# Designs tried in a protein design run: designed miniproteins, single chains, continued (5). Part 24

Each design is a single chain, and the fold is of that chain. pLDDT is the mean over its residues in the fold that is shown.

## One batch from the design tools (miniprotein)

Design m16861
Fold by ESMFold2-Fast:
Formats: C-alpha cells, sequence, structure tokens
Structure m16861 (fold): chain A 101 residues (1-101)
C-alpha cells in the first residue's frame, strides 16, 4: 500500500528532523522510529507478515524494560551522527513514492 508507505516515511522524516533540531528523543519515539523504518522496508520488499510484526512487538517490550529516555536520546543522536545522509535519502524516497501515487 503506497499510502501506508508514504505515511510511514513522513513520520520517519519528522522524527529525524526533530532529532537533528536537538529535540530529546524518548524510548517511545526511538521504538516508533525503529518499528516504522522496519515496517517500511518490509512493505517495500513485500515481506511484511503478522509473524514478523508479533516478534517485533516482543522485542520492543524488552527494550522498554532496559532503556530509559536519556539512553534512547543518546542512541538516536549517535545514529544521526553515523547516518548524516539518512534524512535526505528518506525525503528522496518520499518524493518517489508520491510520484507513483
Amino acid sequence: DIDEQIALLERLIALLEAGRAGQPMTVAQLLEYINNRRKLYLLLSGKLTPEVLEKQEESDKEVEKVLNDEQADALFQAYLAENPDELERLRKLLEELKEKK
């Protein structure tokens, strides 16, 4: 579903823009980024299944038990530093998907 892919991309871009603007990232926002990014790539590859989603929900619950908001923000800032082109790459993908709609 192209509409779902677009919605996921718009949310990923918003989270990346917030992080680059220096807004602190919560555990919930970090998990939202990770889950939406995974779901997007599974949709793009045609590999999204209920079993994959269930396993991911279990993994997310374990992360929430171990990680606090300060640790989540530090991990996200490290990710942004290691992936400086990620935001522009996702923006390009969003425009490509909008053209297909």
Scores: mean pLDDT 75

Design m16862
Fold by ESMFold2-Fast:
Structure m16862 (fold): chain A 61 residues (1-61)
Amino acid sequence: AAEAEREAWAERTYEAMKKNVEILGNKLPDVLAVPDEEKHTPAQIEGFREGIEKVKEELKK
């Protein structure tokens, strides 16, 4: 349950950020909105962070 939720949020965040990076000419947005910890599960927040880190790693290549 929590694992699947984390993976779903990581994939969703990765896809959204990759699209934004492509639009901005291979640059990360200056501001990243972090999910509200009171309104989101720990798994959703962890997934969001994993998605962002995956995009950052690809930009270093």
Scores: mean pLDDT 68

Design m16864
Fold by ESMFold2-Fast:
Structure m16864 (fold): chain A 55 residues (1-55)
Amino acid sequence: DAAALAAFYASLSPLERAVLAELLADPDASDREIAERLGVSVATVRRARRRIAAR
């Protein structure tokens, strides 16, 4: 359901949305590559990915 996906995306934090957008554009991107692109730590990306996956 596109509406449910849009609501899910809107419920994410700005960081979680940025990480999800990077993963959608490049599913093979490493946590390090995403961290470098977003200017955050690898640990921050890993936490965001775990929160996205847990939903």
Scores: mean pLDDT 78

Design m16865
Fold by ESMFold2-Fast:
Structure m16865 (fold): chain A 55 residues (1-55)
Amino acid sequence: SEAQQKRVQAIELADSALGSDEATRKELLAEAAKLDPEVAAKYEEGWRLAEKALA
């Protein structure tokens, strides 16, 4: 389905962000949000929680 294809693409973009610098990560997550905002929000939340846990 179209929704599943967009979700897969959003996950791929968000996953690519994991190995990227901060600026590239923000850009990739913004692109993921255009495809599936739920996936992008989940990854943003994960990054925020990880930063807080490591502080």
Scores: mean pLDDT 77

Design m16866
Fold by ESMFold2-Fast:
Structure m16866 (fold): chain A 74 residues (1-74)
Amino acid sequence: AMAAAASAAEARAGEVGDRHLPLIRQANKLHEAADRAGIPDEAAHEGITLLAQGKPVEEVARVTGLPAEEIRRL
């Protein structure tokens, strides 16, 4: 069980941690901006997903409720 859990964590770390390092940095900045604006965590996560998919800033702003200018400053 622990070995299987470690394998799943390794797969996620490889995909998100190593391969997607720039996305992790952007995710942290988006969380910081959302926290500053009082945006719920679920909306911030949705915005991060859109950023990961390469969606335009306007789409991310619409989903998170953050102004497009805040997203552009990330």
Scores: mean pLDDT 67

Design m16867
Fold by ESMFold2-Fast:
Parts: C-alpha cells; structure tokens; sequence
Structure m16867 (fold): chain A 79 residues (1-79)
C-alpha cells in the first residue's frame, strides 16, 4: 500500500497543472456518481494536497495524503 502510494506520488510530480485540473475534474465527476458532493470534495482536496506536496518535492507528505485518500475510498467501497 505505502509503496503504491509513493509510486502514485512520483507520478503526480510529473503532471502539469493543466493535467492535474483535468484529473481532478474527472475524479470529482466519477465520485459524484457514487458519493455525495461533500464527500467528493473532501477526496478531491486530498488528491490536490498530494499533488502540491509532490510538486514541492515532499514525496512523504504526498504519500500520506494518498494513504488518507485510499482509506476514505475503502470506507466508501465497504458501504
């Protein structure tokens, strides 16, 4: 899990701001098909924070945000 989050954090660090905005938009649209708007916004915020940390070179911080995102997604999947 942590290794997967680290690899995803590295991938996020390679994205442009435009690519991130498109990813966040698609992620939010997908989430709104399965969760309420408040939950979708919380998940999108975690992904955005992970991206910002990764772009700043804080791969550890980015990994922690992605792990929190995965935990919340798993809670949603279990419901």
Amino acid sequence: MREQALEEAKFLSTLSEEELEELLKRFREHLLSVVDEETAEKLVELLEKAFKAAKEGDLEGATEYLLKLYELLEEIRAK
Scores: mean pLDDT 79

Design m16868
Fold by ESMFold2-Fast:
Structure m16868 (fold): chain A 64 residues (1-64)
Amino acid sequence: MKKILLVVGDDKEEAEELGKKLAKELGADEIVLLTGASSEEAYEKAFKLREEEGAEVFLVGVGR
């Protein structure tokens, strides 16, 4: 099963750096970044990734 790390934060550089570190630790196949998104939008994106790609999705917030 594909593993996706969804990183949500306002600072793109901070989100990318943390995302790369966590993806290695979790064995994630893909990183998806959302900047300027609400918590609701983040949950909707995670749900769509699980449904459309059949993936295990890990959600992490940065700078919240």
Scores: mean pLDDT 78

Design m16869
Fold by ESMFold2-Fast:
Structure m16869 (fold): chain A 92 residues (1-92)
Amino acid sequence: MRSEELYKQAQELIEKAEEALKKGNIEEALRLLEKALELAEQLIRLGDRKSARDVLERVLELGMEVLKKAETLEQINRAIALILRAIGLLLD
């Protein structure tokens, strides 16, 4: 099913983001988490709320870790935007 492929892609992006954070690559982690958030929005549109919720919860956790490690105002702003968008989607 198409939603299963999107969920798998989102999980792979999250795993890569976690690895990027372990290496201190904040820019790469942000890019990957932003892409995972886009896939979660697509999962919501397809009606796969359970997979979307799992992705959003992981994006939120890693986004908060990015915020703690962020070195620039741009990185802080992107992390905050990511966190707020993930929270908004989780509460809907």
Scores: mean pLDDT 88

Design m16870
Fold by ESMFold2-Fast:
Structure m16870 (fold): chain A 72 residues (1-72)
Amino acid sequence: MLEKYEEEIKKDPNNAEAWYNLGLELAKQGKLDEAYEYFDKAEKLYTEKLGAGDPKVIEVGVKVLELAVNSL
């Protein structure tokens, strides 16, 4: 699945959903530092397109908090 999202990012580097999905796959693999980097990119892109209060921006923030708590 990583390869699919990496291809989507190569075609459109502003595809926030692809960055978010790549972050989710990295988190599943335990690569939390890389996952957080990609979640940060996704959140910034969603904020630019949709605004900071959009459910997609909130969803990314909640996922980051969930992973941070569970990494203890």
Scores: mean pLDDT 78

Design m16871
Fold by ESMFold2-Fast:
Structure m16871 (fold): chain A 94 residues (1-94)
Amino acid sequence: AVIQNLIQQVQNLKQLVQQGAQEQQVSELTLQQTENDFDSAIELLQQGNYEGALQSLQSIKPSLRSLVPENQYEQVQQQLNSILQQLQQLALQK
């Protein structure tokens, strides 16, 4: 269930970022690249590649502030950091 819970958390974060990007009128190219990073992380999690999933999600972090409204940024950043911390712990135990 741990992997399934992480996949669900990543999917929920992807939806939240997509909603924020729509409100910010972010370019389709920037949003698509971030969506691809989320999808790659989900695929890597399904494969048990926690290190790969961690790297894909870390790639999203620099763009996050430009993708979501300021009032949603702290929540999105906190959720991403929570997922990254869980992945780091799993990578170390593997």
Scores: mean pLDDT 83

Design m16872
Fold by ESMFold2-Fast:
Structure m16872 (fold): chain A 70 residues (1-70)
Amino acid sequence: MYSKEEKELALEVIKDIIERALPYLSKEQQALLQELLDTFESLLEEESPVEEIDKKVDELEDKIGDLLES
């Protein structure tokens, strides 16, 4: 399970990775990643169930992996 601080750290790490990757991404990929970040941040702002946060983290990891074709 993720603590609130762990979730915030995960968000910061994801933001850093995306910002560093932005110059190598298409405009469409940048918009998609920004939308996912905004959604993830909204869930972290509330006292959302840990399960919801875990699902969103998994979704972001899957989307990033798919975009990178890894």
Scores: mean pLDDT 67

Design m16873
Fold by ESMFold2-Fast:
Structure m16873 (fold): chain A 81 residues (1-81)
Amino acid sequence: GEAEELAKKGLELARKGAEAVKQGKYDEALELGRKAVELGMEALKKAETLDEVTRATAAVLSGIGVRFEAAVKAGAPLEAA
């Protein structure tokens, strides 16, 4: 369904963001993490099953994790993550 597609896209962006962090591309990682959170939040709003909620939540948390790691490594304040 739509929730599954949004969550899958969010998780793919979070994975790309994690790779960007490993490459020192922190601005790219922050943007990818932001998009992952946005897609995960949209998926969560459209989720109708526990599996869909779980996948949507994973996308949100993965996106937050990418943003946090990128912000810390870039020397940004933790409150900005």
Scores: mean pLDDT 85

Design m16874
Fold by ESMFold2-Fast:
Structure m16874 (fold): chain A 68 residues (1-68)
Amino acid sequence: DLNDFIRALVEELRKLGVPPEVIFQILNSLFGAKTVAEAVQRVKETAATFDPGIKAKVLEALERALAA
């Protein structure tokens, strides 16, 4: 379920200390996504625009959300 994935992603981002502003930016990038696969691709594309430290945390949160 896309909504369950997004909820898990937000929780994992929060646990890794990703700032609320960055979480909001990621959520905005997911606007109009229809599947988990599409959401994953958009998260990866958005993460590529961040500094290396934030990018690493976002990608780790993504892995954790997908493992749940």
Scores: mean pLDDT 85

Design m16875
Fold by ESMFold2-Fast:
Structure m16875 (fold): chain A 62 residues (1-62)
Amino acid sequence: GVRERIAQAPPEERSALLGELNVPAAKAAYEVMKENPDLTPEQQSILAAPKAREALEAAYAA
């Protein structure tokens, strides 16, 4: 899995792989915020958090 690829990668490459895995999570959070512009930043963050987590977990499972 992705976790094993990160563990096997050299330190420089590991940083890049972690960054790549964070992109789906950031995108999911951004879409939630974009869909809910009338909410406060705090409410948007609460709503975005589970979506970002799901995206990150899916990326790690792939």
Scores: mean pLDDT 70

Design m16876
Fold by ESMFold2-Fast:
Structure m16876 (fold): chain A 67 residues (1-67)
Amino acid sequence: SAAAKAANRERIMGEIDALFEGMKKALKELEPKVSPSSPAEVKREALRQIFSAGAEAANRYEAELAA
């Protein structure tokens, strides 16, 4: 049905938006702590935190929809 397709599209787009907003927020919070000249391990950890924040935000969005 059209309603089911619209609901599924809205859910997927919401999850994508949550993912990117989570990553963007983490990037802004880490920006003053990480520079191009930072040690490789610091940059690697910052990237892990950015991706983790995005995944957490997306998972939270899905969990809230399921509740």
Scores: mean pLDDT 83

Design m16877
Fold by ESMFold2-Fast:
Structure m16877 (fold): chain A 99 residues (1-99)
Amino acid sequence: TLPIQPPNVSREQLLEAFRGLGESAFAVAQKEGNGGVVIVVVTKDGRVEVLRLTDEEEWRRAVAEALELFERGEAAADVVADTPELLELALAAARQWNA
């Protein structure tokens, strides 16, 4: 499970966090209210990790590149779509994992 990132986390830090999850992951990203971006990463083992980012403008590009890294491994184009249903499901699982 990934900790809540500081408001000005760098692009390198974001990519490094995704690297830690390995090639066995796919991700979905969604813009959250209050100007944030939420990235939900689901590993092939069924684990769920949640990254909450602030300062949407900076993170949007970093998020796209990080997602490309996972897509390259899993080739899951559909997963990177802004899908509220997948996000809610993954967030529910993440709460269980982070408890």
Scores: mean pLDDT 45

Design m16878
Fold by ESMFold2-Fast:
Structure m16878 (fold): chain A 122 residues (1-122)
Amino acid sequence: SMEEKKKIEELVAKLKETTDPEEKLLLLIQLGYLIYNNPEMRDVLVEAGGIPPLIELLKDEDPEVRTQAALLLRDLAENNPENARKLVEAGALEPLEEATKDENPAVARAAKEALEVLKKEL
């Protein structure tokens, strides 16, 4: 809906500016719900400039933030070759490959899933 589109734009704007660890996690969880099984809202997130901050959050201090960032990047690439290409152009491959070696098993698994989906769409 138009309201969901506006909400994604607001959440992405907040994600670009926030330094609060708790707010980062809440924003990622809210974005995840809005784009779940919703290809149109995934494209809205990409157009709002969500890819660069998600790539940066793969290196966040909080493993839960890193996990959610990887899962969101996976969802953006899923069945969407255009978004997969945009992820590669934004530099997602190397940070995702590094995240597959993360000491936290949940982060490593999410990153492996994201990388697998991304490579299948290229």
Scores: mean pLDDT 90

Design m16880
Fold by ESMFold2-Fast:
Structure m16880 (fold): chain A 92 residues (1-92)
Amino acid sequence: MVRELLEEAAERLGIPVETAEIAARALALSAEARRLGRDVPLSAEELERIEAASRKLEALVAKGLDRAGAEALLRAAELLAREAGLEVGVGA
């Protein structure tokens, strides 16, 4: 399910699937961190990868981001956030 959404987003946005995955994870983590008022516990290397993916997304938005690709990416991010939220919620 998530992989299919990432593949659709990657194809429509003209980015590698790996970049789409990093972007979706970044969106999921950013949304949850903002909602909960928590700092995102990421390493320097993970932050650099997320920043690189974010810059690529900004460039794509400036060139007229494909709406269906953007929606697929957001849906993948929502599914990743739910999986992470469920796992963390069970341990609380």
Scores: mean pLDDT 63

Design m16881
Fold by ESMFold2-Fast:
Parts: structure tokens; sequence; C-alpha cells
Structure m16881 (fold): chain A 89 residues (1-89)
């Protein structure tokens, strides 16, 4: 659900602020999973795109915080897959 995705994004941002990059990655991965489920369920495209934009900001913040480049690339690939799915809905 979009509410669960938004909560997970908020938790990821909190983890980044605390310096806990691994916890932030886990929360962002879960947020992207919730967004994908919402897209498949026909959620509001405007809300989906707004959350994907927020998720992209978190990916950038993770990269700036020193997250492993391979992990960042995986998250970017999952983010791109969600954008493609949203555009086809």
Amino acid sequence: SLAEARAAIAEARRAIAAGDVDTAVAHLSKALEYIREAIEAGADPAEVLALLREAGEVVRALSAAGADPATVQRLEDELKANYLAALES
C-alpha cells in the first residue's frame, strides 16, 4: 500500500540521519516493494509517481552517505522497474 511505502521511506530517511546505512537500505527496499504492489493494484498514478520521486531522493541520499555502489545500483534498477510499471498503468 502507498501508506506503508510512505512509512518505509520515512524510516529509511531516519536511518540515514542516524548513520545506519544498512537499515536505510532495508527500509527503502521494502518501500519499493510496497510501491510495486500498489501499482499492480491500480493505485493513483500521481501518488505513485510522487513516492517514486521520494524514493529516488533516498537512493541519492544513500549514495551520498557512502552506501556500497553495487547496492545503490540494485536500488536504482528496482526504482527504474517501478517507474516503467507506473508508466504502463
Scores: mean pLDDT 86

Design m16882
Fold by ESMFold2-Fast:
Structure m16882 (fold): chain A 77 residues (1-77)
Amino acid sequence: MITPEQAGEAVRTALLNHGIPEEEAERFAEAVKEGVSKIKDNKEKILLVRTAVYLVAHKGIPPEEAAKKALEIAKKR
């Protein structure tokens, strides 16, 4: 099972590898950790992490908005 801490670390590392500043990556990681803590299904947690990274790294969506959109997508099942 993915813990909020594991999800936050994975997101932070991925964003740093995409050139996102450390302060922004850490703030985004905290938003993803909060989202993961609200999800019970492990597959939905994985989907949240993957979608959130995609929205920030590839679509340039602000971290707070990306985290909210990823949570909505993960919870639609």
Scores: mean pLDDT 74

Design m16883
Fold by ESMFold2-Fast:
Formats: C-alpha cells, sequence, structure tokens
Structure m16883 (fold): chain A 62 residues (1-62)
C-alpha cells in the first residue's frame, strides 16, 4: 500500500541518517514527500517535513 511504502521510506531515511549518509537521507525523504503529494495527503506532507526538520536538527546537535 502507499501508506506501507511511506513507512518503509521513512524507516530507510532514519537508517541512512544513523549511518551518516545525509545525501541518502535527503533523497529518501524527498521520495516520501513526492509520494505523499501524489496521494493528495497534505497532512502527511506537513508531518514528513516536520519530522525531516526535527531529525536534521537532532543530527546536527550530535
Amino acid sequence: SPEERLRQLLARARELLDQGDLNGFVLTVQEALDLAESLGDERGVAELVAERDRLLAEWLAR
């Protein structure tokens, strides 16, 4: 399902950040955003943007 794919992409993005792969994180989050936008999921897009920004802030503070 698209919802399952979004969860898989977000999990993969977190793994990439944990590995220090910032480029992989950004590209994977962009893929998730593109998918959510294609589904008309405005709330999902906003939540993904907020989580991306939170994860990046936490990663930069390490």
Scores: mean pLDDT 84

Design m16884
Fold by ESMFold2-Fast:
Structure m16884 (fold): chain A 96 residues (1-96)
Amino acid sequence: DAAARLAEAERLLREFVEEMKEKIEAGAPVSELAAMGVAAALRVFAITGSPEAALAVLEGVDRAIEYYEKGDVEKAKEALEEAARRAVAIAREHLA
C-alpha cells in the first residue's frame, strides 16, 4: 500500500531529524552525522523506491553539515527539517 509506505517514510524522517538535532546539540563529529544521513537515505530508498527522495535526504544532510561546521547550529537544524519535507513531497509524488 502506497499510503502505508509513505506513512513509514514520514515516521522514519521525523525520528531521523529529531535524532540528528540531538547529535548536533551534543557536538557529535561530522563523520557520525554523515553516516546517519547515508543510513536514513538508504532506508528511505528501501521504503519508497524513490532514488530522488533518498537524494533529497543526502543533499539536505550535506547542507546541514556545512552550516554545522560554520557553527550555525540553527540553520543546520532548519536544513534537516527542510530535507525531510522535500523527501516526503518527492516520495508522495513517486508513490501516487
Scores: mean pLDDT 90

Design m16885
Fold by ESMFold2-Fast:
Structure m16885 (fold): chain A 65 residues (1-65)
Amino acid sequence: MAEKIRELIKEALDELEKEGKVTPDYDENIRLLAEKLGLSDEAIEALKKGDNTPVIEELKKRIEE
């Protein structure tokens, strides 16, 4: 599961890079990545604090589908 989650994140980052939207600003990149992955504000805030659990849970739900 962690490997598939990593793949989803990489794919979203690759899309952002193709669109020329990736910036050196960490906070902006997190926001853009969250929009691509459809993450909640709660998951984004937790990720900024170094807690990736809510992100993993939301991505797991998408993988289950």
Scores: mean pLDDT 70

Design m16886
Fold by ESMFold2-Fast:
Structure m16886 (fold): chain A 60 residues (1-60)
Amino acid sequence: SMEEKRRRAIEEAAKALAAGMSEETVKAMLKRRYGLSDEEAEEVVREARRLVEEGLAKQA
């Protein structure tokens, strides 16, 4: 489903960002792999970045 694909995209984006990939590279990957639009990819990366930052901040 679209919802499942979005969740997977966010999870994969978060892992890629945590591994040190740039937001630009992650957006390109999401567009290629999941068929997301520019706007959708930006939203996914924004959500993924927030999750990574919040997780790391709360752990620290």
Scores: mean pLDDT 79

Design m16887
Fold by ESMFold2-Fast:
Structure m16887 (fold): chain A 65 residues (1-65)
Amino acid sequence: MEKEFREEIGESLARAALAVAKLEEDRKAAVERVRKLIEKLYKEGLLSEEQAEELLEEAERLEEE
């Protein structure tokens, strides 16, 4: 299914970006970049609304660290 495939790609990209953000010295800047990526992936149809919300929550948790 094309939708399922797109959602898999989007989630993989967002999770990879979150993992890279954990290695950044400037966590706030890294998290902002990840949030922008998640928003773009959602607008392009590569993430469902639920997936985007969950990933944004993970990004916010990283910013608090």
Scores: mean pLDDT 80

Design m16888
Fold by ESMFold2-Fast:
Structure m16888 (fold): chain A 87 residues (1-87)
Amino acid sequence: KMSKEEVKEAIERGTELALELVEQGDLEAAVTLVGVMVQELYEEGYISEEVYKKAMELVEQMRRSTDPEEIKALIEELKELLLENLV
């Protein structure tokens, strides 16, 4: 299992890559990447079920948006949620 510090670094790297994908116009790839990240964090026990549900609500909002700036803001909100609530 990864250390808490390694998990934080993975979240930071994953969200940075997702933001880069948004800048490149790859909105679907960005949303898919953060969705997979949230799923893996939950499956490995790094976040609670309640945090997972809140995180997936943010991912669903990203999926419904066509605005790159809104998606970027939601990715940053997701990053904060995950970093504040690691088990």
Scores: mean pLDDT 88

Design m16889
Fold by ESMFold2-Fast:
Structure m16889 (fold): chain A 86 residues (1-86)
Amino acid sequence: SLLEEARRAFEARDYRTAVLYLVGAISQGDHEGAIKLAVELAEELRDSDPEAASRFYQIAALGYHKLGREKEAKEYMEKALELRKK
């Protein structure tokens, strides 16, 4: 699955490819799976690679936006922006 490919790319530290697979999963309608994985990966990187973590929080925000869950979309976008200031 695209989520399994995203996790493999992440394990290889290819964060750009991981993001592309997550965006692909959202585009195919797997919004909830992509959100869950994106948040997991963002939290794993939050302290070691805040720029990469920020990108994964942006993907979670995109997934929530596609579900019409605008409060959560805004929350995760704010988390992404905060990491860029730290």
Scores: mean pLDDT 88

Design m16891
Fold by ESMFold2-Fast:
Structure m16891 (fold): chain A 80 residues (1-80)
Amino acid sequence: SGELGLARLRDSFLNKVIEALRSMLDSLSPEEREETIELLERQVELARRLAEQSTDPETKKLYLDTARRLEETIEELRRR
């Protein structure tokens, strides 16, 4: 139960971060957009590495899903 609680809190936190970034998209300067893309790319790499290190299939899926969401956000930022 504790393990599931931590996974839920982490997913909620990531969703809020992504939502906040989307809310700020129209207010980002070119410099801020570049910095945001770099930060998101680093987070994608970290999520993929955590997925590779995880032995639990559910945890692997969580990290891979997180990486995909971040990649989608990066593509949205690049198109603006």
Scores: mean pLDDT 75

Design m16892
Fold by ESMFold2-Fast:
Structure m16892 (fold): chain A 91 residues (1-91)
Amino acid sequence: DPAREAERRGLEILKQRIRDLMESLRLPNATPEALQKHEEHLEHMLRLAEEAVPPELLRRLGENPDDEEVLNEALSLVFKKSLEEFKKKNK
Protein backbone atom coordinates (compact mmCIF):
# COMPACT_ATOMS: atom_id res chain seq x y z
CA ASP A 1 0.00 0.00 0.00
CA PRO A 2 1.80 3.15 -1.22
CA ALA A 3 -0.11 5.47 1.13
CA ARG A 4 0.68 3.34 4.19
CA GLU A 5 4.35 3.11 3.16
CA ALA A 6 4.49 6.93 2.81
CA GLU A 7 2.86 7.31 6.26
CA ARG A 8 5.48 4.97 7.79
CA ARG A 9 8.29 6.91 6.07
CA GLY A 10 6.89 10.23 7.30
CA LEU A 11 6.70 8.88 10.85
CA GLU A 12 10.38 7.83 10.69
CA ILE A 13 11.37 11.32 9.43
CA LEU A 14 9.38 12.93 12.27
CA LYS A 15 10.90 10.58 14.89
CA GLN A 16 14.42 11.35 13.62
CA ARG A 17 13.76 15.11 13.90
CA ILE A 18 12.49 14.60 17.48
CA ARG A 19 15.65 12.62 18.33
CA ASP A 20 17.85 15.39 16.86
CA LEU A 21 15.99 18.11 18.80
CA MET A 22 16.15 16.17 22.09
CA GLU A 23 19.88 15.51 21.62
CA SER A 24 20.45 19.28 21.10
CA LEU A 25 18.79 19.90 24.50
CA ARG A 26 21.05 17.46 26.39
CA LEU A 27 22.91 19.16 29.25
CA PRO A 28 26.72 18.64 29.29
CA ASN A 29 26.84 18.17 33.11
CA ALA A 30 23.63 16.15 33.52
CA THR A 31 23.29 13.79 36.50
CA PRO A 32 22.44 10.11 35.86
CA GLU A 33 18.88 10.91 37.01
CA ALA A 34 18.62 13.82 34.54
CA LEU A 35 19.92 11.60 31.69
CA GLN A 36 17.33 8.92 32.58
CA LYS A 37 14.52 11.51 32.54
CA HIS A 38 15.81 12.82 29.19
CA GLU A 39 15.59 9.29 27.72
CA GLU A 40 12.08 8.86 29.20
CA HIS A 41 10.99 12.18 27.64
CA LEU A 42 12.47 11.17 24.26
CA GLU A 43 10.60 7.83 24.29
CA HIS A 44 7.37 9.61 25.32
CA MET A 45 7.74 12.17 22.49
CA LEU A 46 8.35 9.37 19.97
CA ARG A 47 5.14 7.65 21.12
CA LEU A 48 3.23 10.96 20.81
CA ALA A 49 4.47 11.22 17.21
CA GLU A 50 2.64 7.93 16.51
CA GLU A 51 -0.55 9.02 18.35
CA ALA A 52 -0.93 12.79 17.78
CA VAL A 53 -0.08 13.25 14.08
CA PRO A 54 -2.83 12.48 11.50
CA PRO A 55 -1.96 9.79 8.90
CA GLU A 56 -2.55 12.33 6.09
CA LEU A 57 0.15 14.63 7.46
CA LEU A 58 2.59 11.72 7.89
CA ARG A 59 1.87 10.67 4.28
CA ARG A 60 2.58 14.22 3.03
CA LEU A 61 5.87 14.23 4.97
CA GLY A 62 6.83 10.78 3.63
CA GLU A 63 6.13 11.89 0.04
CA ASN A 64 7.95 15.24 0.52
CA PRO A 65 10.74 14.62 3.10
CA ASP A 66 12.36 18.04 2.42
CA ASP A 67 9.13 19.95 3.15
CA GLU A 68 10.06 21.84 6.33
CA GLU A 69 6.53 23.35 6.58
CA VAL A 70 4.91 19.89 6.80
CA LEU A 71 7.62 18.69 9.23
CA ASN A 72 7.10 21.76 11.45
CA GLU A 73 3.29 21.24 11.40
CA ALA A 74 3.77 17.62 12.55
CA LEU A 75 6.27 18.70 15.25
CA SER A 76 3.80 21.36 16.47
CA LEU A 77 1.09 18.70 16.93
CA VAL A 78 3.48 16.50 18.95
CA PHE A 79 4.52 19.41 21.22
CA LYS A 80 0.89 20.54 21.61
CA LYS A 81 -0.11 17.02 22.72
CA SER A 82 2.88 16.88 25.10
CA LEU A 83 1.81 20.19 26.70
CA GLU A 84 -1.83 19.01 27.03
CA GLU A 85 -0.65 15.83 28.81
CA PHE A 86 1.63 17.91 31.09
CA LYS A 87 -1.27 20.24 32.00
CA LYS A 88 -3.56 17.29 32.83
CA LYS A 89 -0.96 15.78 35.20
CA ASN A 90 -0.35 19.14 36.95
CA LYS A 91 -4.02 20.09 37.56
Scores: mean pLDDT 81

Design m16893
Fold by ESMFold2-Fast:
Structure m16893 (fold): chain A 56 residues (1-56)
Amino acid sequence: MELEKKAKVLREKAERYEKLADYYKSQGFNSGADIYKKLAEQYRKEAEELEKKAKE
């Protein structure tokens, strides 16, 4: 339960950063978009690892 809850928070954080990346890309700010895209990917991976660990 703890790991699943933490994974949910990380997925929400990843979704927020993904939206920010899309926003900055639409504004032509590619460097900002790249930063937020990397953060989104990082949080998605962390969420997946926690979900995998919770499955054990």
Scores: mean pLDDT 81

Design m16894
Fold by ESMFold2-Fast:
Structure m16894 (fold): chain A 59 residues (1-59)
Amino acid sequence: DELQIQQLLSELRAAVILGDDELADKLRDEALSLGASQEEIDKVIAEAEELRKKIEEKK
């Protein structure tokens, strides 16, 4: 279900931004199991990690 994949990717982005690595790993695996591409997941994680890094560097 494409909608479920998109919801999982949105939750993954939020989890990575918040630094919840355990939740992020779980959501990544769930998205992969539903047919999300590795490239889509990598892009979401990379974008979220860059945003998290900027937040951490300013604290």
Scores: mean pLDDT 79

Design m16895
Fold by ESMFold2-Fast:
Structure m16895 (fold): chain A 65 residues (1-65)
Amino acid sequence: GLEAGKGLLKTAGKKRLTPEEVKEALLKRGVSEEDAEKLVEILKKKGKKEFTAKEIGEAIEELLE
């Protein structure tokens, strides 16, 4: 589940990621393609090209709660 995506934030550090890079990294962490796509849709809806680890973490929390 998306909980595995929290491990990505530790590896990404201060790097900014595109929605496509977030999807690839989540899939590598064993997140399902359906859950990864839902997170990518949330990120794309925000209208930004790149996201910080904090913003990605907030989107994961939005999907879990």
Scores: mean pLDDT 72

Design m16896
Fold by ESMFold2-Fast:
Structure m16896 (fold): chain A 68 residues (1-68)
Amino acid sequence: SAEELLKKADELAEEARKAFEENTKEGILRGIALALRAIGLVFDAYLEAKKAGDEKLAEKARNYEVKI
């Protein structure tokens, strides 16, 4: 569901933040990959919400900000 996709995006965003906090080249590269995956899941959530007619959830996904 769109809600499950947003939850997974939140989990990946948190892992990305932890990776960036390592302040290493490896951590930064891992963080970038995780952040991109999170962004992709938010986009998937938006499309699923739109298909389901859930305008409130679609708006939440549209206004989602990946905090890194």
Scores: mean pLDDT 81

